# Ledger of designs, part 34: designed miniproteins, single chains, continued (2)

Each design is a single chain, and the fold is of that chain. pLDDT is the mean over its residues in the fold that is shown.

## One batch from the design tools (miniprotein)

Design m5229
Fold by ESMFold2-Fast:
Structure m5229 (fold): chain A 81 residues (1-81)
Amino acid sequence: EVEKRVEEALKKVNSKDIEEALEGAKELAKLAREGKLSPIRAVGAALLLVGKALETEDEEEAEKLREAAKEIVRASEEADK
């Protein structure tokens, strides 16, 4: 169950649809807070979101992607404590 949720959320993050990517990021942040997302996967997801932000022409969407990336990393660090 947990591994499937992580895989589905990562697939959404890798979507070309910004809204779908943000939904995937929200689920990954939740999984990270629950201690169910490894730090390496959290960093990987954050890098994908930052990459999307660099490629997007909409600065508001880019900022949402960057904030989502930060939230995943913060949630992962908090769960590790």
Scores: mean pLDDT 81

Design m5230
Fold by ESMFold2-Fast:
Structure m5230 (fold): chain A 55 residues (1-55)
Amino acid sequence: SLEELKEQLVEKAAAAHPERSREEIEAEVDALIAEMRAAGLSDEQIETFLRFGIA
């Protein structure tokens, strides 16, 4: 679910930001997920932020 949401978000972000590479966007999403987990956020909270907080 989280991995599928990440893939969907990367596709959408790449379409919204054509000046950025997919690899760059994917790396930023991966880093954000890792940072959120390190901050103590649950997988459910991370999914919520990825769905509604990141564009």
Scores: mean pLDDT 76

Design m5231
Fold by ESMFold2-Fast:
Structure m5231 (fold): chain A 82 residues (1-82)
Amino acid sequence: MEELKEQLEEAIKKAEELEKKGDYEGAALHYMGAAGLALELGDYESAAKYLEKAAELAEKAGKKELAEKLRELAEELRKKAE
């Protein structure tokens, strides 16, 4: 699973780069991708964190409905991490 961890690191790096450039929609999409990769690794805590970050960025991009759905999903994943 080293390949999957590398993909996760790259997705986060790309998301951070896009956020710094003000591309909040692009950054949110990459954090959503990172959450998916974290789920494949069985890391529900990290997946929830990435979805929370994606929700924050989606809200900054004016995608309020998407942000609400992402926060709901993050809360669900946090409950599974317990």
Scores: mean pLDDT 85

Design m5232
Fold by ESMFold2-Fast:
Structure m5232 (fold): chain A 64 residues (1-64)
Amino acid sequence: SPEQQQIQQFMDQLYQQMQGKSDQEVIALLRQAIAQLSTRSSPVAQAYRQLLEGELELLEKLMS
């Protein structure tokens, strides 16, 4: 679907932007991405939002 393709492109760009970044910069990028995905109601957007929320929680726990 067009929504699935747009979400995939968004995720690809996000992971590309995360390459070579510090953990603090990655956390900031994850928070921004979660906020953007939270504006969408599609199951695909919700699934990726939950995935990123889990990644954020794990990264913050490992850094504490």
Scores: mean pLDDT 85

Design m5233
Fold by ESMFold2-Fast:
Order: C-alpha cells, then structure tokens, then sequence
Structure m5233 (fold): chain A 69 residues (1-69)
C-alpha cells in the first residue's frame, strides 16, 4: 500500500470501530463499546490529520461518558 492508501485504510478502520462502539453502547455492551472506541481512537490518532482528530475526539468523549456510567 502507498502512504495515501494506508491513511485511507486507517481512517476507514477508525470510522468502522467508532460505529461498532456506538452499536455496542446502544446494546448495553459497555465493555465492548469502550474497547471499540479505544481502537477507533488509536487508528484515528495514527493519521495525524484533522479528520482523524475529529474521530479521536468523538471516541474520547464516548469513552469518558461510559466510564462515568
């Protein structure tokens, strides 16, 4: 993969894990939701782009809320 293709793939994984986290959250699977959001944040942060930063911020906020219950 080229660097640009790797960036696109990482963004896709970040978005997919963010979506998985939201689904798990709605199903009451708190631990699974946090795990998915942590993976989304990791992929998003590895991008170093504004779009990645937005996904990472959303994941962080969701993790914070779930840990408070």
Amino acid sequence: LTPEQEEEVKLAFAEIYLAIGKIDEKLGRVDSAIEAYEKAREFARSLGTPEGERVAEEADKRIEELKKK
Scores: mean pLDDT 81

Design m5234
Fold by ESMFold2-Fast:
Structure m5234 (fold): chain A 89 residues (1-89)
Amino acid sequence: MEEKEKLEEEIKRLEEEIEELEKKIKELEEELKKKMEELKALPEDAPISEVTRLIGEILRIIGEILDLELRKEKLEKELKELKEKLKKL
């Protein structure tokens, strides 16, 4: 029953990776909210350089969130497959 132990270890590893990705996504969503609030708080006469900097940071954070969500979806699919294999053993 070495296969069962290997599957259980792999499942645990994927669950830990998914939890780490969820934590990172949450942190980035909080950063995104703060940067959007900073952008809204800028005065109408704010320098274009400051507006451009904040927009650039917002777009970077959105890109990172999307990448992490795609990675999480892939790991969740792998986790489901491994759990189904474990049930058949």
Scores: mean pLDDT 84

Design m5235
Fold by ESMFold2-Fast:
Structure m5235 (fold): chain A 59 residues (1-59)
Amino acid sequence: GAMADAFAESAKKVAENALKLREEQGIKYSDEEKETILKRAAESGRQAELDFQNAQAAA
């Protein structure tokens, strides 16, 4: 849903900023590695929303 998409997008932006900072520190990533990191960040963001919904239901 819209909230899961928002969490995924937020997590992806955090990962994009982290990659930029790491590259500025001299750590190099391939385009494939960056794509994988961003995909995993989006997946983590969607899972965080599910966990948040479950916690809210338990409260």
Scores: mean pLDDT 81

Design m5236
Fold by ESMFold2-Fast:
Structure m5236 (fold): chain A 72 residues (1-72)
Amino acid sequence: ASKEELEAAAEEARAQAPAAREALVSLGASPADAERAVDLVVEAYRALAEGDFEKARELFEEARRIAERAVA
């Protein structure tokens, strides 16, 4: 994937953020946890576009932990 493709993925994630937050809340997540998890995913794609693969990995892992904990 090019930087432009990763930036497009970040914009797509941002555009889908409201629907993703609503879906997580409907599954039992608090609004705060849903917001945090979705924001971390958007930030992770931006980190990938910037070439910071370590930061992107950490952000994706944190988002997954929040989402899994929130719906468990």
Scores: mean pLDDT 78

Design m5237
Fold by ESMFold2-Fast:
Structure m5237 (fold): chain A 68 residues (1-68)
Amino acid sequence: SVEEKLLALLREAAAAGDRDRQVALAIVLHELLNQPVTPSTEQLREYIARSPAARAAYEEIKAEVAAG
């Protein structure tokens, strides 16, 4: 499933120390699962707003999910 693929990518990003990609993947997963917004979710969204690299990763991952 798309969820399983995103979880695998999230683990890989965490292992690589790629914080920008890890945050982007976590938010995309949260949005796909239609989970309620929490304070932790809001902190991750603030991170994306402040990091051009995380924002770019977020947009790329969203486009890939929408296409496949």
Scores: mean pLDDT 80

Design m5238
Fold by ESMFold2-Fast:
Structure m5238 (fold): chain A 57 residues (1-57)
Amino acid sequence: MSPDELRRRHEEEVRRWAEEFGRKVAEIERLLAEDREKGLRALEELRRAGEERERAA
């Protein structure tokens, strides 16, 4: 196999992997977008509860 053929095959494999990985990332981003407000509110509540506990301690 020529070096050029090997390089092209590697580039093809990397591109396919990147596409597959990109799909996973897009799914996570979509889920985060749907639940972002809930997640942010939960984090805010945890932060406030932590501050109150630290002030009490």
Scores: mean pLDDT 68

Design m5239
Fold by ESMFold2-Fast:
Structure m5239 (fold): chain A 100 residues (1-100)
Amino acid sequence: SLSEEEKIEEQKKELKKLFEEILELYDKILEAKKNGEDIKPLAEELEKLLLKMIELIKNSLLPEEEIQSIKDHIIEFLDKMKKDLPELSEILDKIKKKIE
């Protein structure tokens, strides 16, 4: 089995990869909105990735201070997304409640 330290490094890598996927999807949603395209399929995918990220954080072996820092960054990002994409407010508020 992996050591606790190796498990923590694997979790950090997984969180980083997932956050990069969320950022790429956010950029795609902004571009789709700019082009007058239906954002609903991309928004549904974004909700799935955000829920997966919350699950990874809840199951994380990371120190409490690092978890809190990650949560704070996610909340800030959710608030930014809500400002840029007010049509996603309901989904983003639902996600925010799950992380708070």
Scores: mean pLDDT 85

Design m5240
Fold by ESMFold2-Fast:
Structure m5240 (fold): chain A 94 residues (1-94)
Amino acid sequence: STLQFLEELIEGLERKIEELKNETDPEKIKAIKESIITMLQNATLMLRDIDPESAALFSEAYAKLKEAKTKEEAIEILEETRRRLQEHVERLKA
């Protein structure tokens, strides 16, 4: 179920990226970003002892996203993270 859990996290991340892309209100963008930061931190903690490689990817994304100054920087970080997580999941499958 580690694979299923990772796939659900990736789907959740994809939904948050789309939410961020579609938002134009700076206060709402900030709230979405903060919700994603919390999600990445929680994913890191939950996966640390189960799948350290994916935990490291979430941890790196958390650190980068905290420093992101624009919506565009945040989206770039998150899409790169999603791609790397998808590659990791494909390695776990076969």
Scores: mean pLDDT 88

Design m5241
Fold by ESMFold2-Fast:
Structure m5241 (fold): chain A 72 residues (1-72)
Amino acid sequence: SSSVFLPLRRALELLERALTEDLPDEEKRALLEEARRLAESLFEVTPESPFLREARERIERLVAEVEARIAA
């Protein structure tokens, strides 16, 4: 549904942007926080399925990658 797929796609797009664009750390943090907000909101209210478990793992990996690049 749009309530599941749209926020998931949006979160992934924001994380991909933070990883691929040459952005200031503050802008990367803003993208990271928005992506995290969308993902947390989705995973709090949606029953876990294999698809959503894999999606959460992917988001968590991308979040860690963005955080590592900001910390460097």
Scores: mean pLDDT 77

Design m5242
Fold by ESMFold2-Fast:
Structure m5242 (fold): chain A 105 residues (1-105)
Amino acid sequence: SAKDYLLKGVDYIEKKDYEKALKLFEEALKLAEKEGNKELQATAYLLLGYVYRKMKEYDKALEYFDKAVEIAVDDPELREKLGKLLEALENKDFESAKKLIEELP
């Protein structure tokens, strides 16, 4: 599932294998788009943005963060969840990041 790819991608972020994390998040995004799941699409965009930022690809990171915000523009609850996910990742709290992803619809 899209969610399984997101969770596996977070494990690769923890390992600092950013290239594998990107591939998993790109597959998650593709599945979420096919399923019409906007929450998982926004989450995949946020995770892609985070990984590009870790790789110092700042322009790509901003583009993906902007796409996540655009999907969540009229969804305050989703924006709060995305903010908490980003905070968990920045704090290297990968267990909380995975729990936040598991709680998505």
Scores: mean pLDDT 90

Design m5244
Fold by ESMFold2-Fast:
Structure m5244 (fold): chain A 71 residues (1-71)
Amino acid sequence: SAEKEALDKGVTALKAGKYQEAVDAFSEAINLAESSETKALAYEYRGIAYSSLGKYDEAIKDYEQALKLRN
């Protein structure tokens, strides 16, 4: 699915240290997510990418969204 492709692209970018590309891919995954579980996972990974970029406020907001979606 397109959401799985966006998630896989984001994870590949994270492993390669391409943090902005990871943010872009996970942002697409969030928009395409059909379930709260997949959307929460995409927010969590985007938070990791933002943290790696030193964007801690954005990372915190994404982690909060992931927690909200899992509850």
Scores: mean pLDDT 89

Design m5245
Fold by ESMFold2-Fast:
Structure m5245 (fold): chain A 61 residues (1-61)
Amino acid sequence: GPTVATPPGGNPLSGDQAANNAKVRAQVDAVLDALLAAGRITPAQAAARRAQHDEGLAALE
């Protein structure tokens, strides 16, 4: 079969990739929670930002 020198954007079966994605999501979550606790953003804005991040992540899978 054909050999591709560059990976096509990650392997969804890779545990390392999934773990890294989970860490990034957790960090985004922590930042949004901190901003919400500080009154810098509304709950609706926090939910929208989380949804955008989740949608972007899902589009890669």
Scores: mean pLDDT 70

Design m5246
Fold by ESMFold2-Fast:
Structure m5246 (fold): chain A 111 residues (1-111)
Amino acid sequence: MEEAALAIARLAPKLSDAEVLDIARAIAEVARETLIEAGVPEEKAEAAAEEIVARAEAALAAGASGREVIGLALGTAYRLAREYAGDAVAARTTVRMTRVAAELAEEYVAK
């Protein structure tokens, strides 16, 4: 995961606002799916995903950098996963989200 985190930090400045929001939405989707797998009620997992996206959109509108927005999405998802399902689920969520975010950032920058 350190490699994926470094890739995000390096690539984020090259992303458009639309690409940054697409990554934030992918982070939210991974968090939603992982919470449901962990036995969190679907309604609560969906609300968590909505909060992640809403915070990312608000930060971007306030002039935050792509790296800051992606970091906020990852941090919000980690916090919610830990609150709702505990440390082990939060760790699993972080591994999955960071991988997906790095893969999308690489795809967007390669085009």
Scores: mean pLDDT 87

Design m5247
Fold by ESMFold2-Fast:
Structure m5247 (fold): chain A 75 residues (1-75)
Amino acid sequence: SSSDQQRIQQAEQLLQQAQQYLQKGKEDPSAQKAWAGKAYQLAQQAADLTQQVPEGQDILKQAQQVADESRQLLG
């Protein structure tokens, strides 16, 4: 459906941004928790958008991985 396509497109954008913030958190110890917090929030939003969308399951898995890594950086 068009609604599912919109959710997938939004989730892809959120996931890409979350991955960028996670990478910044890994590279910048002085701001690690700030970047990891942003990555975690965006990854959870991407996961929420794709939880019940069959075509979004790969995005869901990647979003969950980013959320898990972000939580590890947050402590």
Scores: mean pLDDT 89

Design m5248
Fold by ESMFold2-Fast:
Structure m5248 (fold): chain A 80 residues (1-80)
Amino acid sequence: SAEELGKKIAELIAENQDDPFAEEVALTLGIMHLGFLLSAGRADEAVRLAETMLKTLKEKGASPEAIKVVEDLLAEARAA
């Protein structure tokens, strides 16, 4: 599901917060999947993915930079 995928991507982002390159790669996976859902007209799934990612990042104590990127992605998904 979108929620399960969002949780897994967010966990990868959070666990790699001390490695800027690995964190960027994990963030890119989330960005690409969200972009795919929006391009496919699956805006409701994109919102659920981004909401689940944001919740998981905050629960796992992810970097402020990663949280900001996902907040911006959620805003974009909600605007679609």
Scores: mean pLDDT 84

Design m5249
Fold by ESMFold2-Fast:
Structure m5249 (fold): chain A 104 residues (1-104)
Amino acid sequence: SNEEAIKLAEEALKLAEEAIKAADEGRVEEAEALVREALEKLRKALELADLSREVRLEIEVLLGLADIYLGIASLLTGEEAAELLKKAAELVKKAAELLLKALE
């Protein structure tokens, strides 16, 4: 349902914001875990949401790019990993905001 999708997207948004902060503070392991959880919740929201094809594709592209950054970050350490995790979290945040706006 859209109500469940909204709740999951709001949770994903909060997790993405926490991931950005963790990455900025160099907490790479925490940032990675938060990005993974945010992606999981937002993908579930996307499955439940009644969206136009165009909006769904935009969100899927953003989530796909976030997965790529997360995957590359998992092969790196330190500041380079943190930078890519921040990019992944920012993409998840944008996707969550787009989903929430579309369901208003």
Scores: mean pLDDT 91

Design m5250
Fold by ESMFold2-Fast:
Structure m5250 (fold): chain A 76 residues (1-76)
Amino acid sequence: MDEVEERIERARELIREARELMKEGKYDEALEKAEEALRIAQELNDVAPSPETEELLREAQRVLEEVRAAKAAAAA
């Protein structure tokens, strides 16, 4: 139980860090944080599926897509 809660909080922390780094223009670092958050969310949803882990997975996927889009826009 505590381990699942810790991993959910870690994924949420990584999502926040990714968004902060993206605002700073640090897209490669933001991408690393977003990819780590997605990895944690995917594993949690596979091992302990729930509405909360499904929502976390969708949020992590969304943030990764936002970071990729921001990086692409900055490169144009």
Scores: mean pLDDT 84

Design m5251
Fold by ESMFold2-Fast:
Structure m5251 (fold): chain A 72 residues (1-72)
Amino acid sequence: MEIVLEAFGNKITIIPAEGAEVELIPDDENKGIYVEVNGKRYFFSLTSLDPETLAKQIEIATGNKVEIEKTE
Protein backbone atom coordinates (compact mmCIF):
# COMPACT_ATOMS: atom_id res chain seq x y z
CA MET A 1 0.00 0.00 0.00
CA GLU A 2 1.43 3.38 -0.98
CA ILE A 3 1.81 6.18 1.58
CA VAL A 4 1.14 9.80 0.58
CA LEU A 5 1.89 12.98 2.55
CA GLU A 6 1.71 16.64 1.50
CA ALA A 7 4.08 18.96 3.40
CA PHE A 8 5.83 22.29 2.67
CA GLY A 9 4.61 22.38 -0.95
CA ASN A 10 5.65 18.80 -1.71
CA LYS A 11 3.53 15.70 -2.38
CA ILE A 12 5.55 12.72 -1.18
CA THR A 13 4.60 9.20 -2.28
CA ILE A 14 6.39 6.18 -0.82
CA ILE A 15 5.89 2.63 -2.09
CA PRO A 16 7.18 0.36 0.72
CA ALA A 17 9.71 -2.35 -0.09
CA GLU A 18 8.59 -5.96 0.47
CA GLY A 19 7.93 -6.53 4.19
CA ALA A 20 8.69 -2.92 5.17
CA GLU A 21 6.35 -0.97 7.46
CA VAL A 22 6.70 2.71 6.52
CA GLU A 23 5.26 5.91 8.04
CA LEU A 24 5.73 9.58 7.10
CA ILE A 25 5.81 12.06 9.99
CA PRO A 26 6.00 15.82 9.30
CA ASP A 27 8.34 18.02 11.38
CA ASP A 28 7.22 21.66 11.29
CA GLU A 29 10.10 22.92 13.47
CA ASN A 30 12.80 21.69 11.06
CA LYS A 31 10.66 21.95 7.86
CA GLY A 32 11.15 18.33 6.99
CA ILE A 33 9.84 14.83 7.42
CA TYR A 34 10.73 11.67 9.29
CA VAL A 35 10.51 8.49 7.25
CA GLU A 36 10.04 5.63 9.71
CA VAL A 37 10.95 2.18 8.37
CA ASN A 38 10.40 -0.83 10.66
CA GLY A 39 10.63 1.42 13.74
CA LYS A 40 13.76 3.37 12.67
CA ARG A 41 13.37 7.08 11.80
CA TYR A 42 15.31 8.99 9.13
CA PHE A 43 15.07 12.78 8.89
CA PHE A 44 14.98 14.64 5.55
CA SER A 45 14.79 18.41 5.01
CA LEU A 46 12.10 19.51 2.52
CA THR A 47 13.56 23.01 1.87
CA SER A 48 17.18 22.31 0.83
CA LEU A 49 16.89 20.15 -2.32
CA ASP A 50 14.79 19.89 -5.46
CA PRO A 51 12.05 17.19 -5.34
CA GLU A 52 13.84 14.74 -7.68
CA THR A 53 17.12 14.82 -5.72
CA LEU A 54 15.28 14.56 -2.40
CA ALA A 55 13.28 11.53 -3.63
CA LYS A 56 16.51 9.78 -4.67
CA GLN A 57 18.13 10.51 -1.29
CA ILE A 58 15.18 8.99 0.60
CA GLU A 59 15.16 5.97 -1.73
CA ILE A 60 18.90 5.35 -1.22
CA ALA A 61 18.71 5.79 2.58
CA THR A 62 15.55 3.72 3.22
CA GLY A 63 15.38 1.24 0.29
CA ASN A 64 11.80 2.26 -0.61
CA LYS A 65 10.56 3.66 -3.93
CA VAL A 66 9.87 7.38 -3.62
CA GLU A 67 8.21 10.04 -5.79
CA ILE A 68 8.05 13.72 -4.84
CA GLU A 69 5.94 16.26 -6.73
CA LYS A 70 5.94 20.01 -6.08
CA THR A 71 2.37 21.17 -5.30
CA GLU A 72 2.96 24.94 -4.96
Scores: mean pLDDT 79

Design m5252
Fold by ESMFold2-Fast:
Structure m5252 (fold): chain A 68 residues (1-68)
Amino acid sequence: MDYKEFSELARKLVAAVEAGDKERAYKLLEELKEKYGISDEEYKKMKEAIEAGDVEALEKILVRIALK
């Protein structure tokens, strides 16, 4: 159940970044942090990827989180 919800939130986050909707992307990132215990270092890197519009970097971080 949680992994399916994680996947849905991650997909929405990537879509928001691709659309340039940084406000929505940050809201989705906060949901992921609260529900899945994302580390401060991972959170910082994800924020940097969102600001840069770097979808590839963001996806790599999300995959790493999902595998743990």
Scores: mean pLDDT 81

Design m5253
Fold by ESMFold2-Fast:
Structure m5253 (fold): chain A 86 residues (1-86)
Amino acid sequence: MEALRREEERIANTSLEEAREEAERRAELLREVRRLLEAGREEEALELLARRLQEELGLPEEEARRAAEHLVRLIKEGKLSDEIGE
């Protein structure tokens, strides 16, 4: 969307409460990705992660997909889904 360059405004509005809500959204995303992986739908999980990385970090599609593949690997290893709970 045309609002992709509004990163400065996004940073200015960050607060502890907003960071907490975004952290909960990220945890929910990780649970959904894990659910897709358990169903054997790895491409769906990769696409979902890549889309969120593009939205949160402003990464191009290729870099977001590469990062999503790395994150999926970490989730399978248990690094992101088993010990994250704080």
Scores: mean pLDDT 67

Design m5254
Fold by ESMFold2-Fast:
Structure m5254 (fold): chain A 60 residues (1-60)
Amino acid sequence: SEIEEKLEMIERAVEYAKENPSVLDSAIELLKSMIPYFEKQDPEVAKKVRELLEELEKLK
């Protein structure tokens, strides 16, 4: 599934950003840009992506 592949990419970006503060802002911008896509395709997945975004923003 394309949605599952994109979610996996997002989850990997989140884990990498947690360990590498230098890319945190880039990861936040990536998730923000992808939320409209997930919201259109699968609202439940979009909710999960928003939760991951909030988790990254708390690290700032």
Scores: mean pLDDT 83

Design m5255
Fold by ESMFold2-Fast:
Structure m5255 (fold): chain A 68 residues (1-68)
Amino acid sequence: MSLDEQMDRLENELLRLAFQFEALGRTDLAEQLIAELEKLGKLYKEDPEKAIELAREVVRRYRALLAA
């Protein structure tokens, strides 16, 4: 799988999580997640491998928050 494919999948998962938080009335978490997504997009242009690793951590963290 290419780095672009990996990042695309992670971005789609993060967007899905943001929409789920909005649906739950957790606008604060949805806004924080979108801000993190913007930072990841900028990092991807400079260091794609680091951006993907960080994106995986962000997905894991927000999935845990959704489960709580």
Scores: mean pLDDT 85

Design m5256
Fold by ESMFold2-Fast:
Structure m5256 (fold): chain A 65 residues (1-65)
Amino acid sequence: MEEARERFLRLVVKRAKELMDKGKSPVEAAIEALRYALDEAEKRGDPEMVEFARRGLENVEAQLA
């Protein structure tokens, strides 16, 4: 469980940095990185990774609301 969460966070952080380097704001980069991670987790068929991605996206969107 902890290793899966660590791999998920590393994926999100790397993607967010790539998006920020392309001119996205930190908030936009975080949301897009989480959506990307969710799509990848669903394609991979990893239900635990899907759960982490969904919770992360919901938490970010809730804090912005």
Scores: mean pLDDT 75

Design m5257
Fold by ESMFold2-Fast:
Structure m5257 (fold): chain A 56 residues (1-56)
Amino acid sequence: MKAVALVDNPAATPFTLPFKKGDVLEILKLYPDGSAVVEKNGRRGLVGTSDLEIIE
C-alpha cells in the first residue's frame, strides 16, 4: 500500500524517517490510533496518517 506525503518531515531524531512533501512512501502497517509504519529507500519510521494521502 502506497501513500504520498502531505508535509515535509525533518530528520529530528535517529528514529524519524526524513521525507519531503510529495514523496511516495510504502505503508507497511496501519494502527487504529491513526499512526502508520512507512518505508522509504529501505528505511522505516512511524508517521501520523493525517500527514499522508493513501493512494493504494
Scores: mean pLDDT 77

Design m5258
Fold by ESMFold2-Fast:
Order: sequence, then C-alpha cells, then structure tokens
Structure m5258 (fold): chain A 74 residues (1-74)
Amino acid sequence: MAEDEALKDEVIARLEKYGLPQELIDAVREAETVEEVEKILIDYIKNSTDPELQEKLLEILGELARRRRALAAG
C-alpha cells in the first residue's frame, strides 16, 4: 500500500539522518510490511549495547507508531 511505503520511507530517512548502520537501513528497506519494520527496530534495540543508539531507535519507533495511528484514524 502507498501508505506503508510512505511510512517505510520516513523511517529510512530518520535512520539515515541519525547515521545508523547501513545493515539496519537495508533490513528496513527490504521489509514488506510496517509490522516487519517495527519488529526489525525492536530486535535491533534488544541486541544493541549502545544506549545512544537505543535512544535514537526508540524515538524512531515512537514516531512510526504515531504515524501509523494517524493514518489509521484518517
């Protein structure tokens, strides 16, 4: 869906802005659904030992949740 593509593009833009690993950006780019994007971000947070990276990813995840809610509401 075009809405899922827009949300995914926004997440990718945020990951690039924060200078997060290309591996993570590529994983998000290959995700087929927004639910897969959320899972990728959550799994990366759980496996990370960098508190700054965890904080940035939690911010992106929160923004994604807000955008999903807005699109679902209309």
Scores: mean pLDDT 78

Design m5259
Fold by ESMFold2-Fast:
Structure m5259 (fold): chain A 59 residues (1-59)
Amino acid sequence: SPEELLKEFKEKYGSLEDYIAREVGGVSPGAARSLFDEEDLKAGSKEEVLKRIREKMLK
């Protein structure tokens, strides 16, 4: 579930938003939150969520 994925990211990376901001470089955690939505979090796994976020950044 999205809640379980967010909890895993928080435990491993501090927060999902902080992880995304670090990966993008130059994006604030608040802006990073807009790079994914609940549909992306339902993608199945954290690896798939990370792939989707990277695809959105790189296109």
Scores: mean pLDDT 68

Design m5260
Fold by ESMFold2-Fast:
Structure m5260 (fold): chain A 56 residues (1-56)
Amino acid sequence: SAEELIEKARELLEAGDIEGAQRYAVLAYILASEAGDEEAVKRAVELGKEIARLGG
């Protein structure tokens, strides 16, 4: 699910895997968008912003 992908992205971010976190955040965004889950879309976008701040 999109929530599981968000959780994996966050775990990868905490482990310092910026590229892995970014990949899972993008997948979560796509899946949430296809499902019409506006809350999961917002969470994936916010996580993507956090990753961007840390990676450059």
Scores: mean pLDDT 83

Design m5261
Fold by ESMFold2-Fast:
Structure m5261 (fold): chain A 69 residues (1-69)
Amino acid sequence: DLRELARRLIREAGLEGDEEELVERILREAEVLARAFKVPLNEGILRLALTIVEIDLRAEKNREELAAK
């Protein structure tokens, strides 16, 4: 189950927040990536989606910090 794998990856990466929201975000990103690369949704694509979500979360935090100054 890719949803279960996503939950494990979130915990391993130490991502904070609503776990179900993070799972949905990662799966949504993985579906976009799988379609773009013309491959079936697999663990590799899911790991790439996790990396992109991590980058997006850091960018969101950086924007908040910049706006506070």
Scores: mean pLDDT 78

Design m5262
Fold by ESMFold2-Fast:
Structure m5262 (fold): chain A 76 residues (1-76)
Amino acid sequence: SPSQKDAWIDDFNYQSNNIIAALNAMGQNSQAQRIADQTAVIIAQLRTSSADDAQAIIGQAITNFTNQYIAAVRAN
């Protein structure tokens, strides 16, 4: 439903903001900004997607952001 998709978008935004905050806390401001920019693009895509496509987009985005976070942690 539209309400369910909005809840998924809100949760995705919340998770992305936590990663951004963690990267900023460790001084990885450029990487945090890249994830912030990617989050904005993905949210725009999610708002125009089907519910099924939204689940796939969120899963892929969270995997990519987690991998970027792990790489940043290893660099420090």
Scores: mean pLDDT 88

Design m5263
Fold by ESMFold2-Fast:
Structure m5263 (fold): chain A 92 residues (1-92)
Amino acid sequence: SDALRRQLAALVRQLEAEGYKVEVHIDGNTVTITITSDDVRSLTAVALEAIGLGLDGFEVEVKLEGDTLTVTIVAPTEDAALEGAIRVLQSA
């Protein structure tokens, strides 16, 4: 959905204005989020929300390397993956 892509893009811009570095890659029903921040609490909140998505039936991989968190979300549809990505980033 173009509306979900625009919502995700607006959320990325908001987080970047708050000092985060955020990159999002969309490949069909797979969304990869890379977020870099010195705020360990925000990275922890994002990671916990991503784990919550996995418990709710999404296929989720979470990787933390230094100050960079990578979350890969695989869902049945692109719209579901975009909604998952929005949910994860809103927890930052």
Scores: mean pLDDT 86

Design m5264
Fold by ESMFold2-Fast:
Structure m5264 (fold): chain A 107 residues (1-107)
Amino acid sequence: SKKEEALEKVRAMLEGLIGTLDQAIADAKARGDEETVAFLEEMRAEVRQAYEELKKTGNLDSVIERLEKLREKAREYAEKTGNPILRALAQALDVAVEELRKIKEEL
């Protein structure tokens, strides 16, 4: 069904975000940036929670709302620090939120 295809695409997108966060965490650890590591690990945990919630409920609205909050947090922290890793994360979250909204509109 369209809903099953949509849920598969959203799961793949969330897995991609987790991969992006894993790489960002590794890069921050290599630089000894403990504050950025802590922030990214919190963000990763939130994306993982969205993934698990989607697997249990199939609720796209809840996932979109969670990612929108994460996008705002990433933008604020990127502005405060000027960190290019955080700017890249904020852009990835922006793309993910917009794609999720499009998927929801087509259901």
Scores: mean pLDDT 85

Design m5265
Fold by ESMFold2-Fast:
Structure m5265 (fold): chain A 56 residues (1-56)
Amino acid sequence: SSADLPEAARQAIEKALAYMGRNPDASEEEFRAFLEELGVPESMIPALLELYRLLR
């Protein structure tokens, strides 16, 4: 969907995955800071942190 909420979520996930690929040694704290700076909603941050933990 091109609706702003689903599209924003998709872009956040894509950028999170790209960040992890570019920064494989990044800490969980650095990843969280990146998500916060990117403007990812706080409600999505725990799910993306779990994804980070599963993929490292």
Scores: mean pLDDT 76

